# Designs tried in a protein design run: designed miniproteins, single chains. Part 72

Each design is a single chain, and the fold is of that chain. pLDDT is the mean over its residues in the fold that is shown.

## One batch from the design tools (miniprotein)

Design m2499
Fold by ESMFold2-Fast:
Structure m2499 (fold): chain A 89 residues (1-89)
Amino acid sequence: SLWSTIVTPKEKLKKLLSKVGLEEESYTLNQIFLALYTWMLQQRLFRYEEDPFLVDLSGTELGELFGVDSLDWRDAEGLIELILSNVLP
């Protein structure tokens, strides 16, 4: 499974992941995905009254890292591509 692929986060992503307790050198894509979900919950970025799957990343560290102002949590392919741009194989 693609989600079981082990990758090494680049420095900026590694720093963000440390804020949710991930301090190892390498993780599966699934572990990174769940860590980012946890971070977004901690930052209260979900707009449940508007669209429960739309996340506002404007002005956030993750938005700056990914170069996007919003994220649709249903777009797993798009999210994987953003993560892969911030990791080493």
Scores: mean pLDDT 81

Design m2500
Fold by ESMFold2-Fast:
Structure m2500 (fold): chain A 57 residues (1-57)
Amino acid sequence: SIEVTVKTKDNDPNAEIEKATPDTVVFKGSLNRTKMTITVEGKTYETDAKGVYHKLK
């Protein structure tokens, strides 16, 4: 699994953000991940079937 923190630390060289909004995050290229969730700036996001991460509570 890959955990990333926006603008502080990247866990993987492929964990580069293409676009981020308060509620969604999209990464560049293909990420190797085993879990369907990530943490961005202390907030948890879950990926959908199209590879877009949506903010959880």
Scores: mean pLDDT 54

Design m2501
Fold by ESMFold2-Fast:
Structure m2501 (fold): chain A 64 residues (1-64)
Amino acid sequence: MNEEAREALFEEVAETLAVMKASIEKKIAEKAGDEKAKAEAEKRLAEAVARANEAAARLAAALA
């Protein structure tokens, strides 16, 4: 495995974990009835998903 592909893989894993964390935070806010925390968690989730998609594209390019 080359260094570039390994770095891209670690980035994808990190971004995927960020998506999971943001998703959990959103569910916690929903259960607590905190509308502001829920809106903030939704924004963070959308940002994390965008970064995860970019990381996945970089990994695919590094493996091509």
Scores: mean pLDDT 81

Design m2502
Fold by ESMFold2-Fast:
Structure m2502 (fold): chain A 84 residues (1-84)
Amino acid sequence: AVERVAELLVESHRALLAGDEETARALFEEALALAAGLSEAERRVALALAGERVVRELAERGELSPEEAERLLAELRAAREAAL
């Protein structure tokens, strides 16, 4: 469930960036419904995983410097490890 919530959050973000607000909303609502069944620690892990994917995609698009992306990814990984 944690990985699925992270996946849905990333897909919602991608849909929003593509201008598909209806799909973004539907995916976000599905993520929230699944997250309601997770513990607080599991929700933090899901958010960190989604954040890691978004940071990688921003770096691939040149919207983040390599140094900034590396620092953010390290912080998100540490947050995920601390939540476990």
Scores: mean pLDDT 80

Design m2503
Fold by ESMFold2-Fast:
Structure m2503 (fold): chain A 93 residues (1-93)
Amino acid sequence: MEELIRQALREVMGEHYEKLLPEGLSEKLLIRFLKYMIENKLSIEEVAKLSPEELAKLIPGIGLKDASILVKWLKDPINQAAVTAILLHLEQL
C-alpha cells in the first residue's frame, strides 16, 4: 500500500514531490492520511470540511498538531485537486 501511494504521489505531484511539501508536513504523515482515505473510501470533499479536532478524531495515529498541518495544507484548492487525482489513480490499480 505505502509504495503504491508513493508511486501515485510521484505520478501526480512529480518525481521530487517531497520538495513541494510545506514545513511540518512529512511524507510519512501525508502517506498515513492518504492510506486512511483509500481504506475508508473517503472523498477529499468529506475531509476538507473538517476541523483539526475532527480530523484528529477521525484518523488513528494522527494527533491535533498533525491534523492542524493537514487541514491548513488542504485549504489550498491545488492541494485538494492533487489529493483527488492521487485517490483516482489508486482506485484504478
Scores: mean pLDDT 81

Design m2504
Fold by ESMFold2-Fast:
Structure m2504 (fold): chain A 70 residues (1-70)
Amino acid sequence: SSIEEAKEITLPVPSNHPLIMGRNRQLIRAAKNAEKVTFISVSSSDLDTVNYLIEVAKELSSVKEIVIDG
């Protein structure tokens, strides 16, 4: 199924690489029906990346739950 139809999305959070951050941002924004967003494998060194992606996910009116799994 397309990402636009997904109710839940799960994203691995890599190291803070601008190209990968851009791709994750686009994926989150495309998931306009997502109710739950899960970020996996977050280290303390990636906290700024996680905080940025959380703020992007909060821009989705559909989102009810954000989970950090690290």
Scores: mean pLDDT 73

Design m2505
Fold by ESMFold2-Fast:
Structure m2505 (fold): chain A 110 residues (1-110)
Amino acid sequence: SLLERIRRAGREAIEAIERGDTEGALRAIEELLELAERADGEGLLLAAEELMEIVRTAFRQGNLEVLEAAVEALEEVLRRAVEVGAISELEAGLMEGMALIQLGVLKVIS
């Protein structure tokens, strides 16, 4: 199913980050975005959840390049999720805000 492919792409990104495979993580994020383009509201919410986990993992590992890519991907997925009524603007803003705080902190200390 599409949802299973979204979960797999998220897992592949996290595993790539944890082993220091930046290129593998970026490819998995791109796959997740492509899957999200074909997703309904449920799939968009799942993609956003997976991207939040990728953001957190990239932040924890100090991988700025992957963190920047994941934040950009999350912003696009959240925008679409709001447009299709799957999430409120307030909830999307909270998720985006949490991701941007992590990005801002890592940029300052890197």
Scores: mean pLDDT 90

Design m2506
Fold by ESMFold2-Fast:
Structure m2506 (fold): chain A 72 residues (1-72)
Amino acid sequence: PPPVLSPEEREALRLFKEGLEHARKGDYEKAEEYVKKMGELLGKPEVGKQMAEHLKKGDLKSASELMGDALA
């Protein structure tokens, strides 16, 4: 069965997906804003900061893996 996400984790995942879409479009400022909000919502602001750095580098794989770790 898929992991059961809390309401906060579901919103964090939505924020992550928004950030990822902005990064894919080259809008790194908005991508950073979304993933920082995600990190704050999860109580892990450092994760949001690290994810913003990965997205700025175009490393979508590392950003996605970091999100998976944050939800585990």
Scores: mean pLDDT 79

Design m2507
Fold by ESMFold2-Fast:
Structure m2507 (fold): chain A 94 residues (1-94)
Amino acid sequence: SHMEELKKKIEEEIKESLKAILVYLIVKAEVKGDEETAKELIEKLKEMGVSEEEILEMMLESARRLAELYREEGREELAEKYEAVAEKYEEELE
């Protein structure tokens, strides 16, 4: 039914937003050296059906975008930390 299709679409949109938030928090945790929090959040993404390769690709994209954002804000030290984390993810995808 149309109502069931609409509900599924809304639930899928919420799930995609949650994935993006979790990826942001993982990258932020790794930049801070909080390896335990990063591992826990990665496990949550796996429980949501996201593959390890897809998680790593999302983390790379997030780290790159955040590095660019912080550079534009004049936060060079923070931008460099996010760039270093992005380079690590790029190496893991090779």
Scores: mean pLDDT 87

Design m2508
Fold by ESMFold2-Fast:
Structure m2508 (fold): chain A 55 residues (1-55)
Amino acid sequence: MMRTRTVYFHRDGADVTETRRVEVPESATDEQIEALARELFAGHPVTIAEPLPVP
């Protein structure tokens, strides 16, 4: 089953952390979510910033 996860990321050279929602498998790991986020934002340097996951 798919679920929506909020991801937080800071682009290299950016001043702020950005947030986006991505649809991921219910059992997706943080690594898989990071890979998906990079795919969705192709061309952008992205790092998931933990521990920012609090909604």
Scores: mean pLDDT 60

Design m2509
Fold by ESMFold2-Fast:
Structure m2509 (fold): chain A 79 residues (1-79)
Amino acid sequence: SEEAEKLLEKLKELTGSTGDSITKEDIIKLAKQMGKSEEEAKKIAEIQLKGKDTLTIEDIEEILKNRKESITDLIFKQL
């Protein structure tokens, strides 16, 4: 969707990523920038990726569809 594409573009801008997806390291960097501890940032990345190496546009669309209050949603709402 256009919303997911715009969110991916914003995430790439904030992380400095040049790829077509967001990596685990990119999510960790964002969480740390938001004041999360290193352990919390790693846990957030693991939850978002669900065992994957990267967060694709399809994964972002799934997150946007499940817009419920959670620690993981807070990261994407502030981006």
Scores: mean pLDDT 69

Design m2510
Fold by ESMFold2-Fast:
Structure m2510 (fold): chain A 56 residues (1-56)
Amino acid sequence: MKKKQIEEAAEKARESLPKGAVVTSRQVAEALGVSQPVASEAVKKLEKEGIVIKAP
């Protein structure tokens, strides 16, 4: 999988989502128009940075 797509998705999510938002990879995929695997990796990256909370 291309790392650039994950980084771009994470950057867009970081700018558009409020800090501490509870999100699913599916919601991010639909909002950004990216595939679910890319959205899942982007959400995981933002969760590690403390920007979002991953929903179960």
Scores: mean pLDDT 75

Design m2511
Fold by ESMFold2-Fast:
Structure m2511 (fold): chain A 68 residues (1-68)
Amino acid sequence: PDPSLSDEEKAELNLEKGKEMYEKGEYAAASVAYDEALKFTSKEDEERRKELKEKKEEAQRLASQQHR
C-alpha cells in the first residue's frame, strides 16, 4: 500500500488483492481484503458497497467451510 494513494485507489487495490486471494483459495485473506476495500469505499457508492459486502460474506462462508 502506497501512502500517497487516494481512498478510491486504496479500495481498488484491496479489491484486486481480495480477488487474487479468493482465486488462490485463501478465503480468510480474501475476506480481510474485501473488508479493507469496503472501509475505503464511499458511503454514497451503494452498488460497490453491496458488491464488496457480498464478496466478503461469501469469502467468510468459504473460509468456514474449509475447516468443517
Scores: mean pLDDT 79

Design m2512
Fold by ESMFold2-Fast:
Structure m2512 (fold): chain A 88 residues (1-88)
Amino acid sequence: MEELRARIRELQAEAAEAYEAGDFAKAARLAAEAAALEAEILLPDDPEVVARVRALLDEAAAAYEAGDEERALALEDEAAALVREALA
């Protein structure tokens, strides 16, 4: 648990640095990895949901790299909805 939280903080810091440097693609990939690890913390008993969230966030990061912000946002919304549904 604590090791995952430390990794999330490191990834978020690296994402912020990449964003400040104007490397939005790198920032998106790092932010997606951090969000996927957060899902693991929130849903420790639902590995199938965590795997699906990870896949959606990875696709969202790839969409940002391709310049498709609309698709990236839709994939992020889907990932958030899965987490919300699993926590209900």
Scores: mean pLDDT 79

Design m2513
Fold by ESMFold2-Fast:
Structure m2513 (fold): chain A 95 residues (1-95)
Amino acid sequence: VESYLNAIKDPELQKLAKEAVEAARKGDVEKLRELLEKIKETGSEKEIRAVLSAVAEVALEKRNAEVLRVVAETAKEIGWDDAAEFLLAQAEELE
């Protein structure tokens, strides 16, 4: 998780990323969606991918299929189709 977040150099974006990771740990899907939308508006594609990777890692550790689906939806929205397909497959395996 920390290794992904270290790729984010903007302190405000890094704070939003940490909040998104915490929302994912708690399974707060609605707060996670709100935070990811804000991150998409402020981050570069590389930074957004770093956040999605950190959130996905937490979701996999917690085995939370709903959080994995949220990450997959956001990945697809930014054109990261291979990550979206992988995450959806993982979510289906958990259910």
Scores: mean pLDDT 82

Design m2514
Fold by ESMFold2-Fast:
Formats: structure tokens, C-alpha cells, sequence
Structure m2514 (fold): chain A 66 residues (1-66)
């Protein structure tokens, strides 16, 4: 169902944020990640999975640089 997909995506987003926050030492980067996470959760909540995927790609790219 859509609700199950939203719950799994939100769980993935939270885990990704935790990893970035554990590895990042930059306060500005943490603020950027927080804003991207807020946008990601909003897009997941409204069912815009295409925009959610783009925001996941941005967050994963930040994690890969750490």
C-alpha cells in the first residue's frame, strides 16, 4: 500500500540522516542535510516519490563524500 511505502521511505531517510550526522563534522553541512531531509519527508508524505528519489540521491551523494 502507499502508506507502507511511505513508512519504509521515511525509515530509510532517518537512517541516512543518522549516518551523515555521525560522520559529518561541518555544522553548515548538517544544516543543509536537515533542510534536504525536511523536503524529503514532505515529498514522501504527499506521495511525490519522483521528487523523493531526487532528494535521496542528493543525500546519498553527501554521504559518499564523507
Amino acid sequence: SMKEKQQELIKEAIELMKKIFELSKDGSEKQEVSLLLDELVDEISRGDFEKAEKLFEELKKILEKL
Scores: mean pLDDT 83

Design m2515
Fold by ESMFold2-Fast:
Structure m2515 (fold): chain A 94 residues (1-94)
Amino acid sequence: ALAALASSLLSQALAALANNDYNTAISLAKQAIALAKAISDTALLSSALTILGAALLKQNKYAEAISAFSQAIAINPNNTTAKENLAVAKKNLA
């Protein structure tokens, strides 16, 4: 039930991101992060942090995006999407 809710929030966050609704994507991703932590779902937590980072990156909030992607990579070192987006965020700070 909580895992299903977290997955639903993550899907809604992805849809909001795709529709350029970055504030909604951030809000939904943060809710998914809270639920993923509550149920100790590290895969879902890494995915939710990656979506949070992507939405922040689209808003040019590079420092916050770097923090989100770095946390996602720390949880899942094989998260290629977070690694690629982290490089983009770092390049935009230079």
Scores: mean pLDDT 88

Design m2516
Fold by ESMFold2-Fast:
Structure m2516 (fold): chain A 85 residues (1-85)
Amino acid sequence: AEELIRENVERAREAGASEEEIELLELQGRVAVRLLEIEARRAAGEALSAAEQAFLEKVRRAGELFEAGAPLEEIIEELRAALAA
């Protein structure tokens, strides 16, 4: 999964993406992997930890910022905060 994220980042660099766009792509990939892990735990009947719940809430906020057309810097900050929780 992380290898696919790295491949996507390399492809974006070759296509002329900005450093900020590359950071966003990398963070989005890491968030997607984490979301799949949490969903697998839910499917197994496991209770979510406080850290996992905090992660989901911050990811939701990042999605709301994206839909509202917020600057990429604000979206990146929320995604960084989600992954740090």
Scores: mean pLDDT 78

Design m2517
Fold by ESMFold2-Fast:
Structure m2517 (fold): chain A 73 residues (1-73)
Amino acid sequence: SLQAQQYLEQMYQHVEQALQAVEQGDLGSAHQHLSQAYRYLKEAERAGASQQQIDEGRKKINDAAFKLLDGLL
């Protein structure tokens, strides 16, 4: 659906912003963007995004979360 596509776009936007924030050492902003990305992924799932789209989105969020954790350690 169009709604699912819009939520996935927002999710990817926030993943990109989280990764940029990690690169800049702004771990607080990175965490906020990652939280928003996860929220949009859930909304995309509710709006009828495919299992493949959800799996791909989850992998992107997990990669960003790993980089955030590496920055915290």
Scores: mean pLDDT 87

Design m2518
Fold by ESMFold2-Fast:
Structure m2518 (fold): chain A 88 residues (1-88)
Amino acid sequence: TYPPTDVEAISTFLNTDLSKYKGKKFVLPFQGEPYQHVLDMIPDDSVVISTGIPGFDNTLKKLGYTVVTPKTSPKKIPKTIPGLIYVP
């Protein structure tokens, strides 16, 4: 079982208040299409950070995932944020 993502750390990194998602698992932006094997890597009830690809983001929303758009473009995302799930 994946631990919850450190909401304070991810909020600081994305310069976006994500405190309403405290206790949730966060997933980093993907580098491809929403194929089934990629979707299988996303735990249920996860919060997905927007990829900037409307088609991908809309697919995730239709499947019931919460998608959040950061207020500023994310800088290089550190893989070391506690509880953050990275999908390459």
Scores: mean pLDDT 69

Design m2519
Fold by ESMFold2-Fast:
Structure m2519 (fold): chain A 83 residues (1-83)
Amino acid sequence: SAAEVAAIKSRIRPGDIVVDRDSGTGGILLAAGQRGAIAFGYEKDPALREKALARLRAAHIGNAKIFSDEKKLDAAVAKAKKL
């Protein structure tokens, strides 16, 4: 919901690593990216994942990625934590 996204957004700080394993249409990923966090998402539904990608692209969010494979997401998160 919009209220859940707003509550999450208020807790995010620049440079945070945010992981969402049920990304849906990317509301949390968008909120994290807008706050300057690095965001990684997983969504198993290709239609919801496509909407999330379009949403992030329209907002020019470069620090958020959404994956179709949880192992690839886990590898990306591990790499980001080493930076």
Scores: mean pLDDT 82

Design m2520
Fold by ESMFold2-Fast:
Structure m2520 (fold): chain A 100 residues (1-100)
Amino acid sequence: STGSYFLEALRALGLGRVDEAFEILEKAIEDGHYNEAIAVADFLIKYGSPEVRGRAALLKGKAYEKMGKIDEAEKYYQLAIDFGNEEVRKEAEELLKKLK
């Protein structure tokens, strides 16, 4: 099912379970449901603190990269650097360097 990840993430976010929403987002990327992953990331960006937004931007970049949308991946890796904590920033910087 191509709609289940988005609905599961919305339920988790409605219950304040941000970590569960990130687990759903990461699984959607692993399972190849990139459009669902992007929709989940957008909700995490809308609802989240700066740290949550940074991590969501990193995962949105990873989804776009797996789709071959390199310009979009670059944009979201840059947002992850701008908004993320030290760990998110370092991972985004490494991923951005590999986009050649």
Scores: mean pLDDT 84

Design m2521
Fold by ESMFold2-Fast:
Structure m2521 (fold): chain A 65 residues (1-65)
Amino acid sequence: EEEKKAMELILDLIKGKKEVSVPASEVEKLFGVKLKKKELIAKGSNGKPVDFDQALAAYAAVEKV
């Protein structure tokens, strides 16, 4: 349930949510990681969660099939 919601959020970002900030606390809970900041910044930031990119790639692969 929680994982599916995280995947849908990531899919929304890739589809057309170019300027969307996601609460770090939600990402931390859904992916089981710890973020340095309590907020996500656009992919221009080096402090981005690596788990976020991994989940995005996995979801994109599944959506393709």
Scores: mean pLDDT 48

Design m2522
Fold by ESMFold2-Fast:
Structure m2522 (fold): chain A 82 residues (1-82)
Amino acid sequence: MTLREVLRALQERGVKSTEQLIVLAMLGNPEARERLHPPVLKVLDALMTNGREEAQKLADELGIRQKILDNVFRAYDILQEL
């Protein structure tokens, strides 16, 4: 799947711009990764490599608000449906 195909699929599903950015960062898009706050990017990478439990633990250690972590988890669920 190309980056353009992913963006089209996200737009057709009505995915919010913030969640689109997180999905692109999860797919390794450099521009999207650079636009995320560094602690959020660390939590995203932990989720992608080690799963939700490790991502939650790291978010708690870094003081990331649950609302932000919930956005990352929602983006992950969207990515799994693509």
Scores: mean pLDDT 82

Design m2523
Fold by ESMFold2-Fast:
Structure m2523 (fold): chain A 67 residues (1-67)
Amino acid sequence: SELEELLKEASKLTGKEIKSPEEAIELLEQKIRDLEEAKKRYPFLSPLIDESLKRAKELLEKLKKLL
């Protein structure tokens, strides 16, 4: 199912075992906060961080649309 594929992608992106869609949303929101904070502290890494941020935000949007 689409939900199962999104949960697999969230698990890969966060590096965490995900047991529910709600947990996936919480972990993705935390990862986005962590990446945005890292970008503020290390602006020279912005190009690398922006790719991960885009992917995390896209997954979060898709998960929220299914719930």
Scores: mean pLDDT 82

Design m2524
Fold by ESMFold2-Fast:
Structure m2524 (fold): chain A 80 residues (1-80)
Amino acid sequence: MSPELKKLLEEIKKLGKEIIQAIRDEDWDKADELVKELGKKMKELLKKIKTPEEFEKFREMYKKFQQELAEALQEVEAKK
C-alpha cells in the first residue's frame, strides 16, 4: 500500500473516532463538519485504491465505523 493511501486511511480512522465522540457529546455542529470532511477523504481514498485487497480493507473499516456510529446514535436517543 502506498504511503499516501496509508495516510488517508489513518486520517479517515481518526475522523471516524472524532465523529463518534462528537455524537456522544451531542455536539451536532461538530459532527456535521466532521462528516463532511470524512466524505472528502473517503472520495480521495477510493480514487487511490488499486487492488481488490485494498478495497476489502477499506470496506471492513467502513463497516466497523457504521456499527460504532449506530451504537452512538442509539445511546444518544436513549437519553431522550
Scores: mean pLDDT 80

Design m2525
Fold by ESMFold2-Fast:
Structure m2525 (fold): chain A 74 residues (1-74)
Amino acid sequence: SMEEILRIAREEAERMRERSRGKSREEIQKLADEAVENVLRRAEERGIEVSEEQRALIEMLFRTEAQEVLEEQE
């Protein structure tokens, strides 16, 4: 379900934000990419099928999260 995907995404976003402290733009982007992969893996392990549209949405969410972290760091 989308609800469960979003719950997993929130947990991974929190971890990404914590790991992003003092990191460069390139490192933050890599953390965002890792978070997307973690969400997809965890969803599939729970028997949740992720569509291409849902995958694109997850990628967009973490792109937004990375931008917010960068803006907060100046």
Scores: mean pLDDT 82

Design m2526
Fold by ESMFold2-Fast:
Structure m2526 (fold): chain A 61 residues (1-61)
Amino acid sequence: MEEFERELEEGIEETLKIFRALFLGDLSELTEEDIERLEKMKKEGKATKVHEELLEKYKKK
């Protein structure tokens, strides 16, 4: 099986949640687990600018 394809699909879903929160301002779609993942991505240097902006918005609430 193509595990890489599966990981890509899961990554797209997470990215869409991030875009909805950033563009619509609806941070309620983000769970605590999603925030922890974003913080880990930032710590590992894998976070994009969009991920970092979402973390900033979430922490300001």
Scores: mean pLDDT 65

Design m2527
Fold by ESMFold2-Fast:
Structure m2527 (fold): chain A 65 residues (1-65)
Amino acid sequence: KEKEKKDVLELLKNIGITDEELEEILADPDKEERIKKLAEKIKKRAGISEDVARAIAEKFVELSE
């Protein structure tokens, strides 16, 4: 669990998403809004499809619980 979270965090840092940005996103009390906000940043920074960005965002949000 901790290792998977660190691996995803490393990937997010590599595409230019900062710890501060992640903290702001994860501060949202609505799980769907957290996933949506993170997916949008991943999509914009990595240039990947929305579906793939959402899958990564869902995994990270779940690992953060």
Scores: mean pLDDT 77

Design m2528
Fold by ESMFold2-Fast:
Structure m2528 (fold): chain A 72 residues (1-72)
Amino acid sequence: VSDADIQRGVAEVVRGVGLMLLSKGIPEGYQLVARAYLIRGDVAEARRAVETAEALGVTPSADLRERVAAAE
């Protein structure tokens, strides 16, 4: 099993929890979805999820914002 396979598995679990929160109307779920995208290297989607959370009045964690800002 490669590190990429492990990262993909972790991303799917985090994404699942985020989507569960969103299905219950909890906008903080966008932060978990953003973390899952970052684990996959999908920076554009991670940025969109963070911006959506901010637009809904959720304050993203400093760590999450720093990771999105640092990624190319």
Scores: mean pLDDT 75

Design m2529
Fold by ESMFold2-Fast:
Structure m2529 (fold): chain A 91 residues (1-91)
Amino acid sequence: MTEEEFDAEVRLALAEIMRAISKLGLKRAEKQGNTEAAELYKKSIEKFDEAIALLQRALERGVLTPEEKARIDKLIKEGFELSKKADEIMK
């Protein structure tokens, strides 16, 4: 496995775990009728879905460019920040 493949696999695992957590948050927010938190969790999931798609393409090619890595890291960070804001509203 190349260094780039390892980096992509680690990011894919992280994005998938964070997506699953946001999906659970969305279900909780919807059950409580918290539309503001639900919308933030949906946006969080969209960011992780975009990151996952980019990572899957990188793995298929066997290369993760620095530009792709930067974009993926930004998407994961944005997804996390949206999920964190939704969690604060749910308290």
Scores: mean pLDDT 87

Design m2530
Fold by ESMFold2-Fast:
Structure m2530 (fold): chain A 91 residues (1-91)
Amino acid sequence: PMPPLKQEEALELLRKLLKLAEEELKKAENDPSTSEREKELLELLKRMYEAALAGDKEALEEETERLLELTDDPQEKQIIEKLKEFLLKVA
């Protein structure tokens, strides 16, 4: 069993995840083979992390629902739901 993260450790991890999402979005924007849908998914992930860092639970719920609507893979949907649970605990 994974030990629970302390609030400060969770916030630091979240800032790192935001930076990674920003870097992936920048790569996607510079790659003409990346689909518009994939770019939109990365933008929504970035907005979810930003909402969680701001403590904006309403924005976090909204962006998560939008991301789920754009996701067709059941495994990816489960990952998004688990991510939402984590982010709601941090916010």
Scores: mean pLDDT 78

Design m2531
Fold by ESMFold2-Fast:
Structure m2531 (fold): chain A 96 residues (1-96)
Amino acid sequence: MATDKEETETITIRLRGSKEQLNALVSELVNLQNDKGLLISIEIVDAGEEELTIRLDTLKQKAEEVLKAVRDYAEKYGVEIVGFGPTRKEQEALAA
């Protein structure tokens, strides 16, 4: 009964693209956090020349909407999604 009130989801996403494309995508995600409240937090875990790993904290009920937004922005800016973290506890191994 107490287990179904405040469910959050942590999503780790690895992205590939130019620095300009990756920066544009991150800016859109910051706007989602500020304007729509879809994101609780955004963290840059790793950054290469053409690769970026980001960590997103969301509500479970919003996780699919956030993933859709990331995919839409990735297609819009020409960013390739190398991997998605699914909403399972096994993804803690990717975030540790």
Scores: mean pLDDT 72

Design m2532
Fold by ESMFold2-Fast:
Structure m2532 (fold): chain A 60 residues (1-60)
Amino acid sequence: MDAEGLAEKAREGARKMAEAGMSPEVATALVRQDVEEDSSLSEEEKERAVEAAREGALEG
């Protein structure tokens, strides 16, 4: 998955979690946990995904 595609999925996933009643902080933390466990991702890709998730969670 490219970095942009990963970020978009993280944003949408976090937004849906927030819409379902999860706090933005918890939704963002879950995305961070998932990307930190993926050793194929660069630190820049992980940071971008977490930032996108935070934005999405705040929109939810």
Scores: mean pLDDT 77

Design m2533
Fold by ESMFold2-Fast:
Structure m2533 (fold): chain A 88 residues (1-88)
Amino acid sequence: SEQEKLEKVRERLAEEVREVMEKAGMPKEVIDRIVERILNNEPLSVEEIKALIRAVLKVAGLKMDDAEIERLAREAHELQLQQLAQKA
């Protein structure tokens, strides 16, 4: 079914997020919380999005200003809220 396909996509995304955060040296409790939210199709908080952005940047060897990370995390959080509102 289409629902089973979407569940498999979420499982794959959760595994990729786990791998990048583990490579970045993030605490297991933070990784487990973010992965659980993805698997349950729950919106990530601004702080969780910031943690993920920092993990990706660290693994990629890229640098970004903390103010820019904050801005991107807030924009991503707002987009999540807008998507939830469109489903209602």
Scores: mean pLDDT 82

Design m2534
Fold by ESMFold2-Fast:
Structure m2534 (fold): chain A 68 residues (1-68)
Amino acid sequence: DLEKKVEKIKESLLKKGYSEEKAEEIVKLQLELERLHERAEAGDVEAATEEAQKLIRESAKKIAEEAK
């Protein structure tokens, strides 16, 4: 149920005051994190986890700044 997951994340972001375009960007980021999780399942657990954590930290900073 990828569509349900996308819709829930989008709704939460819109409620927090993000624009629809920014909410879509965050959703794309979430999907990329899921791709990294798939790579971890394939064997690159450590590298994929580190990359995902870095991506989350960097994106959280940008999103917080753009909210204001």
Scores: mean pLDDT 73

